# Designed miniproteins, single chains, continued (5), part 10

Each design is a single chain, and the fold is of that chain. pLDDT is the mean over its residues in the fold that is shown.

## One batch from the design tools (miniprotein)

Design m16318
Fold by ESMFold2-Fast:
Structure m16318 (fold): chain A 95 residues (1-95)
Amino acid sequence: KPVITMSEAAKKIEELLKTLKHPGAVLGTLMMARAGHRVLPKHVREDVKEFLEKAVEILSNTTESKFTLEELAKIAERLGFNDIAEKARKALEKL
């Protein structure tokens, strides 16, 4: 059974973004990756990686996350974070 709602997961992800050094640049990178681009600037790479790893962990605690986990898997793969993409896909299979 789900432990948290999608609303609670969204709040945790918003707080996660606030802890990053370059939240605006991370969001820009994620939006471009969502659109199909494969550009990952070196100065935000660690922030993007941390965001994706923690977002997948947060979303794995809700059954409402299927669409968002699918999108994060595609984003992670496009940015070269194949290990994170695989974690997101495994979370999708478990639901």
Scores: mean pLDDT 81

Design m16319
Fold by ESMFold2-Fast:
Structure m16319 (fold): chain A 109 residues (1-109)
Amino acid sequence: GPSVADFEALPVTEETDANGNKVRSAIAYSDASAPSVGPGQLYGVAIRVENAATNTTALFRLGYGGWAGDSGRDFAAGQELLLSNKNVEFESYRGGEAAAERALATLEA
């Protein structure tokens, strides 16, 4: 299965949502040469949400799975977590966890 060395994080994207939250996202793929996820590929997704009005980070969204075209619940190793600055929970799956760590590390850089 894929290891940490098999994943590359994409550059961080930044957007402000309709509620004034600053959203930062990164995706790590099991195939570093591919900018998109296909069937059977593992990936990790990390999204940091910051409330611009309070200047605080409210949530991290951490997801990983085998196919981005399906709902997160249908991913082969798929788990989506909402993480807060005070409560961090992460269920480990082989391969998917490594991709999620890569994506999260990109947001922390």
Scores: mean pLDDT 41

Design m16320
Fold by ESMFold2-Fast:
Formats: structure tokens, sequence, C-alpha cells
Structure m16320 (fold): chain A 89 residues (1-89)
């Protein structure tokens, strides 16, 4: 079975705490895995100015649904300036 992958990129606000942003991202990814059937895994990577959430799912629809949910949850974080969602090639 070929897995579908999506990446959610959150740009951090100037002066945001990267560790607080990491917690927000891990909580959002966990929520998506719990609520979206077919999500098989996720990973979180944090830099000084960005948070990346990678999502792997059994279908493109599950990956898109999970990525939208992660993006919505991250957009509510006071540490996040903007969110971009894309399907990995």
Amino acid sequence: MTLANAVVTATLRPGADPEEARRDAEEAAREAKERVPGVVGYGVHVTADRVLVGISAESREAAEQAARLVGELLSRSPNVESVEVRLAP
C-alpha cells in the first residue's frame, strides 16, 4: 500500500517560544491522529522560525483531512503567524 503524505508548515511570530510551538504542534498532530481514520503516523520538526508537521496516512483524503485539522489548530496558537498546508509529492 502506498502511503499519502502531507506537510503543515507554521511560521512563528517574532519572539515566539519554539518549545511552546513544538508542544502546540505535537498536540495538534496527536488530535489529528485520534480524529482522522487512516492516519498512520506523524512527525514534528522545529526551527527558530518555523514548525513542520509531517503526516502519513493510508489515503490522500485522510492525509488532506488530517493536514487541514493540524493547520486549523496551529492557526489558533498565539505563537503562529501563518500556516501553509501541502501534500508531499
Scores: mean pLDDT 83

Design m16321
Fold by ESMFold2-Fast:
Structure m16321 (fold): chain A 60 residues (1-60)
Amino acid sequence: MEELARLLATLPPPVAAKAGGLIQEGLDGASQEELEAGLVAAGVPPDLARRMAALVAELK
């Protein structure tokens, strides 16, 4: 959780808002692959999107 919040804080506010919503969907049952793809589409860099999706998958 703390690592994920820290990564969100490095993103521009509009991207961070979209990423936060997608992370909530990931915690609610979306797949790691869906979350990674959604984060990239929202403007998160691919490496960061993959890292964030993996962290969310570990929290489930």
Scores: mean pLDDT 79

Design m16322
Fold by ESMFold2-Fast:
Structure m16322 (fold): chain A 57 residues (1-57)
Amino acid sequence: MDELTEAFEIGSEVAQITGQEAADRLLESMKLVEANGEEGGKKAIERIEELKKEVES
């Protein structure tokens, strides 16, 4: 549980530094969190998609 939260935080920092490839890997990690049935996973995916939309815009 804390492990998945830590992975998200690290992935978020990497995505900001390295760009789209890191963001895609972060999304893949968040899908694992969603598969665990946690509400946090859904919210994380929405936030990542929102950030990608702003960067693309």
Scores: mean pLDDT 62

Design m16323
Fold by ESMFold2-Fast:
Structure m16323 (fold): chain A 69 residues (1-69)
Amino acid sequence: SAEERLKQAIENLKKYGAEAQAGGEAGARAMGYELNKSAPVSKEEAEKAALEGGLSKKLARAAGDGAAL
């Protein structure tokens, strides 16, 4: 599903470390944006998937915002 793809992309980018660690919210936003280009997700879907994936509310919100760009 699109939610599972977003969750996997966030986990993968978090593992590669650089963007999520360096920017926190900015990194999460960039992850959501990049995933939405390859697998369309709504802002709400992206935020919910990130929360279910164990990210903080702040980072999940940023991922949702990124997916809406």
Scores: mean pLDDT 66

Design m16324
Fold by ESMFold2-Fast:
Formats: structure tokens, sequence, C-alpha cells
Structure m16324 (fold): chain A 76 residues (1-76)
């Protein structure tokens, strides 16, 4: 079995934030678009949610994107 890495845990956290917004709003299109953006760039997903007024979700996504960048630079 593959062990959950810090990178995997951070990515799952980002996905969880998007799903939570989708559940709370009932907006499947918002959730689907957020998930597509996460796959492309967590920072783009954060901007998208900020533009939609979900400032807390956007802030958490930006922090996750920062932690992922720091992790990637530390492993190089």
Amino acid sequence: MELVTRETALRLRAIGIVIQVGIETGDKELMDEGLKLINKSIEEAARFFEEKGFLEAARELREIARELRELEEEEK
C-alpha cells in the first residue's frame, strides 16, 4: 500500500476545502470548476474562490499552495 506523503495530504486537504464549499452552497458547478482548477493550479483555485466571495476557502488554498511550493523546493 502506498503511504500518504505530506504532498498527498496537502492535495487532499485542498480537494476537501473545495468539496466542503460545494456541499455548503449546493452548487455542483462551483465545486466541479474548483476541482478542475485544483488539478491545474491550487493558486488559480484560490483566486477563483476569492472572486466568488469565499475568502476563507481562498486563504486556506493559498496557504496549501505555499506549503506545496516550500516542500518542492526543499526536496530539490
Scores: mean pLDDT 79

Design m16325
Fold by ESMFold2-Fast:
Structure m16325 (fold): chain A 96 residues (1-96)
Amino acid sequence: SSLLEEAKKIYEEIKKKYEELKQLFSELTKDPNNTDLLKKMEQIYKEIQELVKELEELSKQTDDPEVKKILLEAQIIEGVAAIMLGMAKLLLRKSK
């Protein structure tokens, strides 16, 4: 369905944002005093949250189990991203 294709596109964008977040986190572990890296991580996390909300709205329009699975996987990524951002904030605080 067109809704499934749209859900797949949004999910690919979420995965790309998550990979960017992981790279920034890796850089922050090498330079834990870099507040600019933390700000970039916060921005990307906000973008992931908005994309997940778009998937939630799409999922309300269909009973397609593949769309529901994509939403669940996207919500898991959002949760892991939140934990990663929390760890980044703790790392920055501990390194001062």
Scores: mean pLDDT 88

Design m16326
Fold by ESMFold2-Fast:
Structure m16326 (fold): chain A 76 residues (1-76)
Amino acid sequence: SRAAENAERARASAENLAKSIADTTGETPKITVEERGEAVRVTVESSKYKGVLEAGEDGIRVRGEGFGLTVEGRME
């Protein structure tokens, strides 16, 4: 389903983000995955950064904060 496809994309994006943070800061972020029916919430958290990706049938919502920045957006 589209929700399952978006959930897989969110997980892959979170893992890529965590790798980039680890490569940049030397700290391996913690990844937490929470399932809500067909929707998935993925949290990537380190001492200097927190990001959340919420995937559902309508796409992926993203929010990140760290390094003096806050980012919010959507991917369809």
Scores: mean pLDDT 77

Design m16327
Fold by ESMFold2-Fast:
Structure m16327 (fold): chain A 79 residues (1-79)
Amino acid sequence: LQQLSDQLDQLAQQTSNPEAQQHLLAASGHLELAAQGVVPKDDATQKAIQHLDKAYEASTDPQVQQQVQQLKQQVQQLQ
């Protein structure tokens, strides 16, 4: 959870599209709260996936879109 949150935060810092960046940071935040035991893991992963889908749709950079898809698959494996 924490490692994926950190990877999403790093990707957000590299993302020039502000809408995609906000969704990546939101996904990171949900996973960080789950890593800290503040929220249930399944709730956090579902919300993170929803934000990752929105980040993918907002992004126009194919490299960012590919990284979002890879991170989404890793979040799905946590279920």
Scores: mean pLDDT 83

Design m16328
Fold by ESMFold2-Fast:
Order: C-alpha cells, then structure tokens, then sequence
Structure m16328 (fold): chain A 91 residues (1-91)
C-alpha cells in the first residue's frame, strides 16, 4: 500500500513538472496546439500514461525528437517506479 501510494505521488509530481515541457514541444515542434496553456491538460494525461508505461493510442509523437523524448520518459518512469517499490518493500 505505501509503495503504490508513493509511486502515484511521484507520478503526479513528475507529470506536473514535465507537462509544460511536453506542451511546449507540441506547440513548437508538432503544431498540435497554439499555446502551452491550451495543451497543458492533455500534456498532463500524456505524461502520466508515459511515466506509467501505458500505451496511449490517441496521442503519438509526430517527430523523431518527440518519439525519443517519449522513450526517455517511459524509461525514467519505469526505473523510478521500480526503485520506489524496492526501497519500500526491502525495509
């Protein structure tokens, strides 16, 4: 229970931290939105799903750079989730 709560809290914090960066990428490189503010809520959802390793069928990066960032966040999310679970389950 503690491990799952800690993972959820970390996902929410990290998603909020990167959501603005994701929305900015969508505005500047993908042409998905006109402003960061317009894309922020969808960027939060995308960040949560990517960090959790869920396959978002409805939001796919259109650029090679966007795909590399998605891969990076998926890997970072997996490593941190596994780290949190290990630390809380071993003690």
Amino acid sequence: MEAERAVEEWIERKAREVAEEIARLWVEREGRYKSVEEGYEEALRYARETLLGINPGDIEPKTELGKEFEKKWREEGKEERERIRRELEEE
Scores: mean pLDDT 73

Design m16329
Fold by ESMFold2-Fast:
Order: sequence, then C-alpha cells, then structure tokens
Structure m16329 (fold): chain A 97 residues (1-97)
Amino acid sequence: VSQEELDKEVAEAIAIIAVSILARYSDPEFAQALREAGKLISEGKYDEAVMLLAEALKKFGASEEDKRLARNIVELLAKQGLISKETAEKALKIIDE
C-alpha cells in the first residue's frame, strides 16, 4: 500500500467519525465544530482538524465508542507523520479528560 493511499484512508476515516458523531448529536454548535474540522482536513491542516475534533468531543459529550475511534485515528495520524507527536498527545489528553 502506498503512502498516498494510506494518507487518503486516514483523512477519510476522520471524516467518517465526524459524520457519525454529527448523525448521533444534532446540537447546532457541535455540528458547526465538526464542519470546521472537516474543512481543515480538506485544507491538509490535520493538526488543527484533530484538535478541533478532540475539543468538540469533550465539550459535547461524545459516546465512548466515538472517543475510542477518535483516539485510534489520532494515534494512526501520528504514526503516519500527518500530525506532530505533541498534537497527538494534546488531542488524546483532551479526549480522555
């Protein structure tokens, strides 16, 4: 599998998480935060997107399944070099707080 294919799959996975969370939680403020995170992903700003996603999950009270999936994606992004280790550590702390 090429690095380009892996990068695309990871970006798609984050988008799927955002859409899944949005479908479960119809809060307009939560929806706006997830939309902004999606925009950052489309701009290649993965660090900023991950931080917004983590903050939104904490603020609006995402399910444990969604938090677990988000943690796995943050760790995968860090391993692929798409986000910094510092960003990954900050995001994981926010999700788990």
Scores: mean pLDDT 74

Design m16330
Fold by ESMFold2-Fast:
Structure m16330 (fold): chain A 98 residues (1-98)
Amino acid sequence: SLIDLAKELFEVLDIPLSIAEAFVEEALKLLSKKSVTNEEVVEAAKKIDPEKAKELALILRHLVLKTSELSEAEIDFLGEEKAKKVEEFLKRFLEELE
């Protein structure tokens, strides 16, 4: 279910669907830790896909902080339509972990 959720988002963000499983694995590893640094988030994103690392780091950062609302700067980076899909993904992913 989390992998399918990631695939839905990745199609919208033009991220390869083949990396969805690796993304979910890295996200769950980060979420299992007591504390996560921004450096760890960035390195996890680069490990998943160096080309899409900025988008992936943004998503992973929100997951580890347990937040689903993007900043104005993040919305400007993604574009309004893609930002709404990221916010929906974050909310659904976090709800599924409860």
Scores: mean pLDDT 87

Design m16331
Fold by ESMFold2-Fast:
Structure m16331 (fold): chain A 91 residues (1-91)
Amino acid sequence: MKGTAEQLSASTVKAVLENTDGKGTAFLLLFDESGAVVEIASAGPGEKVELEVTNQLPTDRKFRFKLVEFSDDEGVVVRSEEVETVLAKAT
């Protein structure tokens, strides 16, 4: 599993999850400042998924991306990683 986050503009980030080495389904989870999951994407073994997030509010916002890999047979989290990003207000 490989995760990357690239800031495309002051208000936009693109997160990419590549599950090239995974034996189970990998998930990319987006959390807001309250800790609520606002978006989820999944990648099966050998798949790639992308999430693009734009801050459309007049205030700067903090988002967290969490990468998790599950065992398909047992539903157990076998790997997790977290990346935090701050998106500037819309201009």
Scores: mean pLDDT 67

Design m16332
Fold by ESMFold2-Fast:
Structure m16332 (fold): chain A 75 residues (1-75)
Amino acid sequence: SALDGALAAGEAGRFAVLGDVEGAERGVERARELGASEGAIKGAELAVERAKQGNIPGAVGGAIRAIGEGLQDAL
């Protein structure tokens, strides 16, 4: 569902902020499988890319975008 996808995208962002890039990438894949919006996926992917760069504030921004976009599509 869109809600399950949004929650999965948010979890992917959380893994990215915690430095678990592999877990974050799996979370993005799960969010796609659960029907997360393109905006939620892009937010989660941004969080992963920023985490890979060591930019934790940027990863937090991506995570916030992921859940926000996902909730817009679920509501």
Scores: mean pLDDT 81

Design m16333
Fold by ESMFold2-Fast:
Structure m16333 (fold): chain A 67 residues (1-67)
Amino acid sequence: MSNEELIQQYRQALDEARALLNDPSATQEERQAAADRFLQALDQLLQNLSDEDVANFFRQELKEVQS
């Protein structure tokens, strides 16, 4: 899996988890499953990317938010 695919999978899992956490109609089981997917995606990203690549990814995200 490429670094871009790992980052995209992480972003997708994060967005899905946030959407379910903010949805009052979602079940606790659905929210837990989304949280588990997010944690797995984050773990996979951290395990497969170097510390420098992870740091560069978060630096880029912070710059986009501040712009």
Scores: mean pLDDT 75

Design m16334
Fold by ESMFold2-Fast:
Structure m16334 (fold): chain A 77 residues (1-77)
Amino acid sequence: MSPLQQRVLEAIEKKDIEEVLKLLPLLVMAGLMMAGKEGFDEIVETLEKVIEFLKEQGLDKLADALERDLERWKKLK
């Protein structure tokens, strides 16, 4: 697991909204760069956990937008 993914998961565990939001653009960039490549599935799983966390924190619009983008990216092979 990458250091970035580990930091995101730790931030979710601590319910640190600010840290998750700070790391989210970097995680999205990593996901886009790894689309159709090895390791993409691990980033997808991490992004799905971020989406669930955002919904729990009431950031529904951001979570819904990210979920739609992630579904689109999953179709890239």
Scores: mean pLDDT 78

Design m16335
Fold by ESMFold2-Fast:
Structure m16335 (fold): chain A 95 residues (1-95)
Amino acid sequence: SSEALKIMEEAANKNPDLLKQIQDIAQQAEAQAAASPDPKERAQLLYQGQMQILDLVRQELASDPKKSALIDALKAKLDEQHKQILAKIAAEEAA
């Protein structure tokens, strides 16, 4: 989302090494997901990668409780999105 992108940009501006870490995690998660034939495993790998990125951003912005709260909200939204993706996969498999 645009909100997640803005928070990541803020963290990367504070720590330039973080941008490379985020890119490496995203690339690794996408590559592993692309290699998996199981749509549920793909969803899980992408979810884990996204959560790991949010955890790194949270650590970088830990001195700001307002930013930490926004990241916690993004993690909760990601959990709900992951649940919806799994439900959609289950529905498509049942069709």
Scores: mean pLDDT 83

Design m16336
Fold by ESMFold2-Fast:
Structure m16336 (fold): chain A 109 residues (1-109)
Amino acid sequence: SLKEKIDELIDKIKELVERLAARHPALQPLSDEVLKKIDEFKKKIDNGEITPEEARDMAAEIRRLISELYQAAMAEVTDPAERAEIRKLAREIHKLVDEILNLVEEYFK
């Protein structure tokens, strides 16, 4: 089902956010805020209480928080290889958020 696909994508995003936050202890509070917003998004989808407009707004907020987490991570990490991995993780998370948004928009089309 579309719900099962969205659940899989949400689980993957949570894994990647936690992997990003594991790079430095200072990242944990921002990671917790991102995970909270993802859980709120999931709850609205699960309850059928989401419109395409709300999905876009919530996805934008999640992307904003991921960008803040990315900036905080890049401020804490100086190793070039770790910085490259952080950029990769942030790109993968943004891609998965876009995939969820596309599935929600397709469902409510």
Scores: mean pLDDT 83

Design m16337
Fold by ESMFold2-Fast:
Structure m16337 (fold): chain A 90 residues (1-90)
Amino acid sequence: MEAAEKARKIGEELIELGKENSNEGLILIGEWLIEAAKAIEEGNPEKAREIVKKLREILETSKDHLPPELIEKLEEGIKAIEEGIKEVEE
C-alpha cells in the first residue's frame, strides 16, 4: 500500500515538473508511474512489472540527458513500484 502511494506521489511530482519545464517526456513518465501504482492497487503485478521494464529502459537511455535530481526521483519511483510488486507477489 505505502509503496504504491509513494510511486503515485512521485508520478504526480514528475508530471508537475514536466509541465513547468515543458518536458512532455517527464509528463509521460509520471503518467506511467501512476499507471503502475494503480496496477499494484488493483492486484495486477504483471502489468506493473511491464511498466517497470519500460521505465528502466527509458532511465538507461535518457540518464545522460536528464538532470541528476530528476534521475534520482525517477529511480525512487521505480523502486517504489518494485517494492509494491514484492508485497503483492511474496
Scores: mean pLDDT 80

Design m16338
Fold by ESMFold2-Fast:
Structure m16338 (fold): chain A 61 residues (1-61)
Amino acid sequence: AEEAYRRAAAGLRRGIANGGTAEAIAQGVSEEAGTDLEGGLKAAGGVVDRDREAAAQGIAS
């Protein structure tokens, strides 16, 4: 679900801009994705994992 990934990535960036704490990231992702804080934190972890995999494959972000 590429759309879900894009929403989670947007929320992650907003959470980083708001201080980069796990709580700020979870809040940003939950607001963008329309989910709860736990779902937001899980989605943020998925974005980080995906970006790490892309970096390992030599794909520029």
Scores: mean pLDDT 66

Design m16339
Fold by ESMFold2-Fast:
Structure m16339 (fold): chain A 81 residues (1-81)
Amino acid sequence: MVPSVEELIAELEEALRNRDYERALALLEQAVAHADKYSLAEIKRLAHLTAMAMSEHKVPEEVRARMAALLAEMERRVLAA
C-alpha cells in the first residue's frame, strides 16, 4: 500500500525527531519509487512539509541536501510522465 502524504510526513517527522536519518531517507526513497501514485500538488505539499520538519529538527546540511534531492527526483518523475 502507498502511504498518503499525511501518513508519510508523520513518519518523517518521527524519524527526524529521533535523529533516525537512515529511516527518513528510506521513507523518501520509497516515495520516489511510487512517485507515479501521487499528484504534483501532493508532491509539492510533501516537499513543503518536509522542508519545515527539516528546519524544525535542525537536520544536518548533508542529510537535508540528500532529502531535498529525493523530493526533487520525485517531482521530476511525475513531470516526465
Scores: mean pLDDT 84

Design m16340
Fold by ESMFold2-Fast:
Structure m16340 (fold): chain A 81 residues (1-81)
Amino acid sequence: SESEILEIIREAEAYLLRAMHEASQLSAEATARVEAVAQELGRQIRAILNDESLSEEEKLERLRELKERTFRELDAVIAEA
């Protein structure tokens, strides 16, 4: 549903904001890496939402996979900083 899509986006945004804050306390390099992840996340969310060939269920599935992948990437950036 639209509410499930919005919840996934909200969860991803909250995690990203936390990672951005943590990176800002570590280094300029960590900050730049998190900003790059943020830009790519935004691009991929827009691509999924604007893909008229995908059903709502397929969009939800892709957004869940994108969220999990993004969380792992952000965790790795912070851990490596």
Scores: mean pLDDT 88

Design m16341
Fold by ESMFold2-Fast:
Structure m16341 (fold): chain A 88 residues (1-88)
Amino acid sequence: MELPTLTVTGDAKALEGKVTVTSGSVDMSGAVVLENSEATLEDGVVTLTKGKVLVKSGIQTVEYKGKTYELRAGELLDAATGEVTNVA
């Protein structure tokens, strides 16, 4: 099945797919928010190439530059630094 591809300027919501956020944010499946990001959500894995990923609920597997991160609710990965921070 072909995944939806979404390119966003401003704020939007997506359930799954390949997403480029030119400016603003995308709330994916209610569990993950992308901020000014380039990312793919496919088979339960977010592949981040640019920007930030915030996990709002549960546990999310995130790939960044060949590293796998298991992010929990309240954790944010910033592609500019490669750091995981707790945003509460």
Scores: mean pLDDT 71

Design m16342
Fold by ESMFold2-Fast:
Structure m16342 (fold): chain A 79 residues (1-79)
Amino acid sequence: LSDQQYADAVRDIGVKLAREKGSERAVQLAQQYADLLATVDPTDEAQLAQLRATAEQLGKELGEEAYEKFRAQVQALPS
């Protein structure tokens, strides 16, 4: 997958799980996380820290079970 295709797939997974959870905040965080994935410079420590912080906030809003599903589905995506 290209960076954009990967980010779009991550957004689709995150938004679906967030909607199933019924959290508009989780939907917003899933979209923000995917947008950061599409634009992140992997050599920029500040951008990587922002990406991690957004993922942590998303995990808190989704809860552990939904966040585990998110991680599993994202890891199943082709590199």
Scores: mean pLDDT 82

Design m16343
Fold by ESMFold2-Fast:
Structure m16343 (fold): chain A 89 residues (1-89)
Amino acid sequence: KKKEEEIKKKLERVADEILEGIDTVIKRYKESNPETTEEEIEKLKELIEKIAEALRNSDLEKVKELIKELEILPELALAIEEALKLILE
């Protein structure tokens, strides 16, 4: 159905935008938190990649669960939540 395909396409676009922006997000986080270790950066990157994968799979419960782990990037978490709200309405 057209509506379901449009929602899936929009979720995939959000996932792509997150992945395309990941390097910028990580760079900004490192600039604000210069004491952050490479291990912490890799964990943050993995978390963002898992969110993108959940979006591609339309697994909204997993997306919501993973967003709660983004407490350290509240602006990104909020942006994803607002995007989901607009797509799902």
Scores: mean pLDDT 79

Design m16344
Fold by ESMFold2-Fast:
Structure m16344 (fold): chain A 77 residues (1-77)
Amino acid sequence: MDLVEETLLSLGAPRELVERFREALERVREYARKIQEAIKNKAPQEEIEELRKQFQKALEELDRTLAEIAEAIRAKQ
């Protein structure tokens, strides 16, 4: 398990939120990889722009999940 995930669980974050955090972070990594591959393959600008939009949505989900984790930890302390 990742050190960050272990720390969040030890602070009282619900396992469901920690799993959502892991999934959101992996989605961010996935779109980052896709953007790099699209650039390497000289994909059309429109394709790269669509990937950037999906990357932004992934970042927003990650941010939202982190906010929920922070609130859950505060509620338990």
Scores: mean pLDDT 82

Design m16345
Fold by ESMFold2-Fast:
Parts: sequence; structure tokens; C-alpha cells
Structure m16345 (fold): chain A 55 residues (1-55)
Amino acid sequence: SAAARQQIELAIEAWKKALEKAKAKEAETGVEPSALEIVKEWVEIYNQLEAEAAA
């Protein structure tokens, strides 16, 4: 369905943003974020993108 496709596209976009944010933070702080921290960031970005898409 179109809705399922949109959710997948938003999830991919959110993951890319979460990875870029993690890389930027690592470059700034010298500390590699944990897998759990990256996943939490991914969920937060996904929820934000979904809210924006619904508006």
C-alpha cells in the first residue's frame, strides 16, 4: 500500500539522519555512540518525520 511505502521511506530517511548525527557527534566529542543510542535517535527522528508528513 501507499501508506506502507511511505512508512518504509520515512524509516530509511530517519536511519540515514540518525547515522549522520552519530558521526557528527563522534567527530565533535571523540566518543563513539552505542548501538542503543543510535536506535533511540532513529526512533526520535522517525517520529518527527512521521509527524511532519501527517501535517
Scores: mean pLDDT 82

Design m16346
Fold by ESMFold2-Fast:
Parts: C-alpha cells; structure tokens; sequence
Structure m16346 (fold): chain A 68 residues (1-68)
C-alpha cells in the first residue's frame, strides 16, 4: 500500500539522521520523525490525515527500536 512506502521513507530518513547523529537524544529523535513525516507527506502530496498516520506508524517503530 502507498502509505507503507511513505512510512518506510520516513524511517529511512530518520535512520540516516541517527547515523550522522549517533548521540541524539530521544526528544530530538522524535522531532526528526515529525520533520521527516512532514517532508515525505509534502513530496508525496498526502493529506493531513495521511501525514498523521505515517507519523504515528513511524514513531511507534522508532520507539520500539529504542526500547529494545
């Protein structure tokens, strides 16, 4: 589904950001997820509802990876 690809693009951007900022704190990393979601939504011409969906899905995956 198209939103699955958008979520993966958000995660790729966040992972790239974390690679260049390995000591980044949780709040700054969550801010990076929001910024990536906005950029991906703008590029893909998504609705505000779809932006919130990809943000929530990406944030859950990032939080799960940090809790591991």
Amino acid sequence: MELDEAVEEVLARVRAFKKYNPKIGRNALEDAVRAAAIEVAFKRKLTPEQLEEIYDRALERVRAEEAA
Scores: mean pLDDT 80

Design m16347
Fold by ESMFold2-Fast:
Structure m16347 (fold): chain A 108 residues (1-108)
Amino acid sequence: LRSTATTNREKAEVLLKLLEVKHGEHGDGSVGGYPSLTSEEILGMSNEEFNEYLQKEIALTDKSVDDPGVEFKVALVHHLAGLPVSSRLTDEEIRALKEVIKEKAAAA
């Protein structure tokens, strides 16, 4: 609450759900998944590359039509509407997201 770290972690969890959920609702989630990048690849990205990747994924979600999961994806986009979606993530926000990705990868 007093620090930016908690807010950055909340943003990171919402963004991670957006990236993971785009493809995770069918029985074949391991094939051709969203995102196509592995946790290791994401962690290896520069902050600029990561911001470009996130903006691309958000834009694709917003432009999606007649998606059977649209209600769930719209709920995630509405969550992101409270975040500066059109602006790039700060270095601190990217660090928080990478930490969440590391935790999820370690748990898997």
Scores: mean pLDDT 53

Design m16348
Fold by ESMFold2-Fast:
Structure m16348 (fold): chain A 84 residues (1-84)
Amino acid sequence: SDIQRLRDQGQRALQQGDNDSASDYYTDLGILYNRQGNYQDSVYYSQQALSLDPGNRRAQRTLGASYAMLGNTDLARQYFSLAR
C-alpha cells in the first residue's frame, strides 16, 4: 500500500540521518491519513515531520487541517498561520 511504502521510505531516511527526506515522507503519510478521515494518525505523522523539519510548511498545513477536523480550532489557526 502507499502508506506502507511511505513508512518504509521514512524509516530508511531516518536511519541514514536524512531528516529532510524523512520529514517529507511523514508529511505524505499525514496527508494520506487526513484524506482517509484518520485525523489522529494524520496529526501524529505531521507532528513527527515537524520534529524533523520545523519549517516544513506542507506538514504545518496538514496538521492545521487535521486539527480543524478534530475541532481543535485554535491549534488549526496556529499551524495555518505558521504555513503562510
Scores: mean pLDDT 90

Design m16349
Fold by ESMFold2-Fast:
Structure m16349 (fold): chain A 81 residues (1-81)
Amino acid sequence: MKAEAIERVRQAGREAKAAHPETAEEIDRAERAVIRLIETGSDAEAQDAADNMEGLADFARKSSAEETARAARALAELAEK
């Protein structure tokens, strides 16, 4: 359900920001873009979007702040229409 996907996105955003607080602006942009995509897209797109945001959180834990900001920006651009 879309509500579960949105909560997964919000949780992933919190985890990514916990890893690199300095990238909060880029992560917040990605979170907003992904949530908007979930609200306007199909249920299948919602699961893929949530998976991508969880992937960003996992990447943030293993990567530098600069790499995390770049990945968050790429995800935001992909989700924005």
Scores: mean pLDDT 85

Design m16350
Fold by ESMFold2-Fast:
Structure m16350 (fold): chain A 73 residues (1-73)
Amino acid sequence: EELEEKIRAAFEARGYKPSDVITVAEALEVAKELGLDVDKVAKYLAEKGYAPDTPITVEEAVDLILEAVEKYG
């Protein structure tokens, strides 16, 4: 719950809305800024077939970061 709010707030602070399209690389930068293990998040995304330049929505990025933390955090 608190982590999801922090991730959403970090994207909002960068000027993004939930429906905005970003790259996986930008999502990883947000994860790093939040003090998350970016290597573990990147590994999870790669296992799901996401390359750093893959376009995703901010909502998808929030969900993927949360799933990565659940699996590896």
Scores: mean pLDDT 82

Design m16351
Fold by ESMFold2-Fast:
Structure m16351 (fold): chain A 89 residues (1-89)
Amino acid sequence: ALTDADVLAATAEILAAVAKLLIRKGKDPMEAVELLRRAARLAIESGSRETVERMAEVAEEMARIAEEKGDLEAAEELRRLARELREEL
C-alpha cells in the first residue's frame, strides 16, 4: 500500500527529474535549483535515506551541467545543496 512517506519520496524523484531537464535548457537555472530544493525537502520529510542520497547525486549532476553551460551561480548553489544533503545522511 502507498504510504504518505512513499508519496513524498516519489514526488521528490519526479521534481528532481524535472529540475534536471530545466537545468539542461539553461533559460532560468535558478528555477531548476529551487525545484530541486523542494524535491530535497520532500525527500527529507519522507524519512528515506536512499531518496535523500539520490537528491544529493542529482544536485551533483546538475551542478556539472550548470558549470558546462556557464551558469556558475546555479552550479555553486547546487554544490552547496549536495553538501547539505550529504551532511543529513
Scores: mean pLDDT 86

Design m16352
Fold by ESMFold2-Fast:
Structure m16352 (fold): chain A 78 residues (1-78)
Amino acid sequence: SVKPPDAKESGEELLKKYKEQAEKVKEHLKELARKLGITVSDSFITAIVKYVLKNSDPNASLEELIEKAEKLFKAIAP
């Protein structure tokens, strides 16, 4: 378990700082939702991306971020 004691960046700041990675993660989640036949809001997808970015290593690969986001999405999706 990773607890970042120095992670003071908000979800909004992380989205701006890692915009390219965040956009790719969002695209993967939208595609996953479509494949699962689930209707989700952009705010729901954005919330998952913020959570994953805030709870991941700053040097995490795009692939790792996508995997974490998909696992979280599947766990909490309706």
Scores: mean pLDDT 73

